# Designed miniproteins, single chains: the designs that were tried, part 114

Each design is a single chain, and the fold is of that chain. pLDDT is the mean over its residues in the fold that is shown.

## One batch from the design tools (miniprotein)

Design m3987
Fold by ESMFold2-Fast:
Structure m3987 (fold): chain A 59 residues (1-59)
Amino acid sequence: SAAALEAALAELRARERELVRRYLAGEITPDQASAEGRAFVAELGRRYGLSPEELRAAG
């Protein structure tokens, strides 16, 4: 649903901002940020019934 997609995208944007903040603070490597980001997209897809491709296309 549109509401599910909006909720998932809000969480994705918040996670992306946190990953960028941690990267700029020297807390994580680029490889760690990429792995964590991909894992989170997969998790959102499972929780909201959306494909990772739908989330990437909309975000």
Scores: mean pLDDT 83

Design m3988
Fold by ESMFold2-Fast:
Structure m3988 (fold): chain A 89 residues (1-89)
Amino acid sequence: SAMEEKKKAIEEGVEEIKKDIESLPKEEREFFLKLAERLAEAALNGDVEEQVEVLKEIAEYAGFPPEEAERLAKASVTGKLAQVVEEIE
């Protein structure tokens, strides 16, 4: 059941990403949540780099500078996922 355990870890990581997005302005958050469907699908497929790219695009659309958008994307995807992976190790 390693596949199911990995999917659970990724799903939890995606939930934390959504929580990070929740702190953003309401209208921009709505747009983010719609794009988060694409992000979640990429996460379930194990495409970490695609997850970072999608989240970065979302942050840039919301008006974050590219530098901050990249930091947010990496922290939300790689940072959160690393914490979940450590838990199942």
Scores: mean pLDDT 67

Design m3989
Fold by ESMFold2-Fast:
Structure m3989 (fold): chain A 59 residues (1-59)
Amino acid sequence: MTDEEIKEAKKKIKEIEAQLAQSKSLTPEVLDLEIELGVLQVKIAVEEAIKRQERLKKL
């Protein structure tokens, strides 16, 4: 992933968190948002870890 893609994913996470904060009831849509949030958080963590390893490998 590019730095730009990671930035967009972080922006999407904030938007999903805001939507979840506005939700008063557990609905299928809320569950889908929680799943998407979790998946995006894991993807970003993995990509940042890979980038860190790549930077260390070049040094």
Scores: mean pLDDT 77

Design m3990
Fold by ESMFold2-Fast:
Structure m3990 (fold): chain A 68 residues (1-68)
Amino acid sequence: MIEEALKEMRKVAEETPDPVEAARKAVRIGLEHGLSETAAKVAATDILMEVYKLSLNEAQKILMEALK
C-alpha cells in the first residue's frame, strides 16, 4: 500500500524533467493512494532530493511553488 504509493511517486518524478511539475504529480499520486497531505509532502520532498540531487531547502522551495 504505502510502498506502492512511494514507487509510483518516484517513477513519475524520474519521468518528469521539470521538478515543479514532478512535485505536483508526486503529491497528487500520494494523496490518491491514501497518504495524508503531510505524508505525501514529506515523501515528495525526499523523492525530489534523490531524483534531482537537490538540498532539503531547494526541494522545499520547489514543493511550495508546485502547491501554490
Scores: mean pLDDT 83

Design m3991
Fold by ESMFold2-Fast:
Structure m3991 (fold): chain A 117 residues (1-117)
Amino acid sequence: MLEEAELVDSATARLRPGETATFTFTAKVKKGDVLILKVTLRNLGEEPARVRVTITVEDADGTKYTATFDVELAPGEEKVLTAAFIAENDGEYKVTVTIEVLGPAEVEARVELYKLK
């Protein structure tokens, strides 16, 4: 049987140098479900951009896991960060993505959360 990824939620932001955007998504899961987070970053400027991405996952029991990524984007470059999480328990998982533009360029961010059954 072909299983398709279900889009849970998505958001986009256009960030100027020094700006921060925070996205919070919630997904109802069963144990063994796979959550896939995609963060697409594009440098819209003529100078290299530095972007910090912080991902925090809170499980149904309230345990938090945090990962931070420093991303460098050349002018006009697009990079995709993909993170996958397996649900350890049934309930609601909260995914928070914070995107900070540290460099001199404008960046477009697109965040998508998918669920595999």
Scores: mean pLDDT 83

Design m3992
Fold by ESMFold2-Fast:
Structure m3992 (fold): chain A 79 residues (1-79)
Amino acid sequence: SPEEEFQKKLQELQELFDRAAELLKDRPDLLKQVLGQVQQALQQAYDYFQQGDYEKAFQILDETKAWLEEKIKEAEAEK
């Protein structure tokens, strides 16, 4: 179901965010910026999901996941 797929994508995104937060725990300004971006994307995805536009909701979550993976990669390169 779309609801089940949405929940799976949210769980994946939360796990990635938790990893990013751990990597950025010593950089509170950068962590705040990453958190803000994720929160904005989540709100937009929820808005599309509520409208029944599941494709756009999933696209936003997938794009945010890819963006977070890139941020994690950048943070790991700083070590």
Scores: mean pLDDT 85

Design m3993
Fold by ESMFold2-Fast:
Structure m3993 (fold): chain A 96 residues (1-96)
Amino acid sequence: MTLKGPYSGNEARYLPEKQIWYDEHLDAYFTEIDRVVLDLSSALQLAYVYSRYPDSPTIQQILSSNSQLAAQVNQYLQMDFDVLRAQYFARIQSRL
């Protein structure tokens, strides 16, 4: 069975040492049932996903329903993308 990432639609690679799936296009980790390993309350992680997929209805709905979180996400979006990506990756790795 081939799983696809929930945001990229690409085929995912299983990482047996972490027991999770990796989406190489998004550069993100997720479970077998289509969830990114993402803290939806984390402005940093939301900013990274939104910078890659600004048309994502799920992310847009979250930001429109929480003005404080949206302001924090907008602050991260002012950063250079490579810096944002590095911070996001460090956060994901610390949770694995």
Scores: mean pLDDT 63

Design m3994
Fold by ESMFold2-Fast:
Structure m3994 (fold): chain A 76 residues (1-76)
Amino acid sequence: SEALRKVMEAGAYVLAAAVLKVYGGPKEEILEYLEKAIELAREAIEDESASEFIKESARRILEGAEAQKKEVEKEM
């Protein structure tokens, strides 16, 4: 489903941001990936055809991405 694809893509962006952060990558790139994850997760949550399992997965990704973004922003 479209929602499942968006959840998988959001998860991939969160992982990419985490990897960049560990290796000291640019903060702008980390924030860009986290914002992409947030956008995709929100779209999956709002998808009326998505199962509750997909929506719960998307909410967890959204919470993690927002927490990570807040942490990174405090350094700017």
Scores: mean pLDDT 86

Design m3995
Fold by ESMFold2-Fast:
Structure m3995 (fold): chain A 90 residues (1-90)
Amino acid sequence: SKREKLKKEIQSLLHVSEELAELMLENLNSLEEAEEFVRLLRWLVEQRRRLLANPDDEALQREVEEEAEKRREEIEKADKVIEKAAEEYR
């Protein structure tokens, strides 16, 4: 199912257990929100990879910072989903 694919992708992107990934999905209101959450996680993981590969690239740092500011609300929502799931997992 679509939901099962999203769960496996969350596990892969965040290196978390199936149970924690399931809790993250349960804290999202729809499959559409889950797809947007996973799309944001893919973007964040790729930007982290780019920055770690090019630590002194000021133009890249500026590009990532400007794009992150445009995505600020989405990033804050994703952080809350992750934090809430982690608290419920304890």
Scores: mean pLDDT 87

Design m3996
Fold by ESMFold2-Fast:
Structure m3996 (fold): chain A 118 residues (1-118)
Amino acid sequence: MEEELERLLKEISERTGVPFEKLKKWYEDIKKNGILETLKKYYRPDMTTAELRAIAAVVALYVHFEQPEKAKGVTVELAIEKAGYFPYLLALPFRDILPDEAIATAMLILSGLPVEPA
């Protein structure tokens, strides 16, 4: 794992309180199995806000390092319009450490998860 990737995973851990090893495992699972399969495995409606923020940040981090072309030209404003305000609130704390295009792309990806019926 690149030193820069490890540094950012540690920063996400410090900000969210989610252990670094858990974030690293989520990142490796995304790399191995894809984003949607990893989210299906780890996402739960009863997850804490900190865990939801952490997984949103890990998805953005993966997009930044592994799929930068997919993020190109995606704005946070477009992502709010398409994905809604909740993914934005999850990703907002990381805008100072991750590019806006990676954040915005992660928001769109997270909006692709099935919405639990109310």
Scores: mean pLDDT 79

Design m3997
Fold by ESMFold2-Fast:
Structure m3997 (fold): chain A 60 residues (1-60)
Amino acid sequence: SARERELTALRNLLDSLKALGTPQSKIEQLRRDFENGQLSLDELKNILSEEQHKRLDEER
């Protein structure tokens, strides 16, 4: 179903953020915001992209 795909995408995005060192409390807040309709998957993708770029800059 579409919802199963959305939940899989959510899980993958949150797992990626956790792998980048995002605190568990922040992961839980992002999940809650998504469940309450205050945060979209596209906004989560943008957050992940920003964290990835920050980490890339720190490695250079």
Scores: mean pLDDT 80

Design m3998
Fold by ESMFold2-Fast:
Structure m3998 (fold): chain A 100 residues (1-100)
Amino acid sequence: MIILDTPASVSAAAGATVTLTVTVLGDEAAERIDVYAVLADGTLVRVASAGPAAPGETVTLTVTVPAGTRALLVVAGAEAPADGSTETPGAAGGSLVRET
């Protein structure tokens, strides 16, 4: 399981650009790191993505916060899906970062 070290909360105006610093903890590499904005209606919108990151690597992501964002969700995958099936919920570790 991948552990991510992310900010607990972020203060930003709608439409502002924020920089997230994400450190991959543990002993497993992340295949990818995605940032999703959780909108007020429950819609998830991918706002940033980074390539694979090794254990102990720090990744900097630049995110433009959409209007109506309630939270930012950082998600890491341990490996690509082996069978080409649709993404299965629960396969990734993540951290929830909320706007104040």
Scores: mean pLDDT 63

Design m3999
Fold by ESMFold2-Fast:
Structure m3999 (fold): chain A 70 residues (1-70)
Amino acid sequence: LSEQRYQQLETARDLLKRSGGDSASTIKAVADEIGLSQSHFSRSFKAAFGKTVLDLDVEVLKEAVLKVTA
């Protein structure tokens, strides 16, 4: 990946984390924000981070659950 593409994907990851969840609509909105189609975004994200966008959502949810669980 180019450094510029990786930076865009890092920005997208931060946007997804700040949204507090992941869905098709959120993925599309984030992809549009960084200038990628949803399919290109999903493929590039997996290539850059070794995880799908859906896997990131699961991790965000796990972190939220851990904060609530006593």
Scores: mean pLDDT 65

Design m4000
Fold by ESMFold2-Fast:
Structure m4000 (fold): chain A 93 residues (1-93)
Amino acid sequence: MQITIPEFDKNDSILMQGLKLIAAVAEAYVLLRYLRKLGADEEWIKEVEKKIDELAKKGHSALLNNDFDAFANTMAELNAIIEEMIEKARELE
């Protein structure tokens, strides 16, 4: 499965930053559902789901507070977890 994650860009509008966060979170949940169908460990799935939920909350909070450094870090962490999920999918295919 090939998934493209939107990256933080300091030149984007707040609207575009929000859309990128929504897209990254949506891609993470789609990949999580796929991993569950591939037979990934349920305990691992629950842990990853918690991380996605926390990152979504941190990202929204950062945007509301105009904390673009925190937002960039949150997007990088979402990128890292999605890459981990892609690698896990390759192991299970």
Scores: mean pLDDT 80

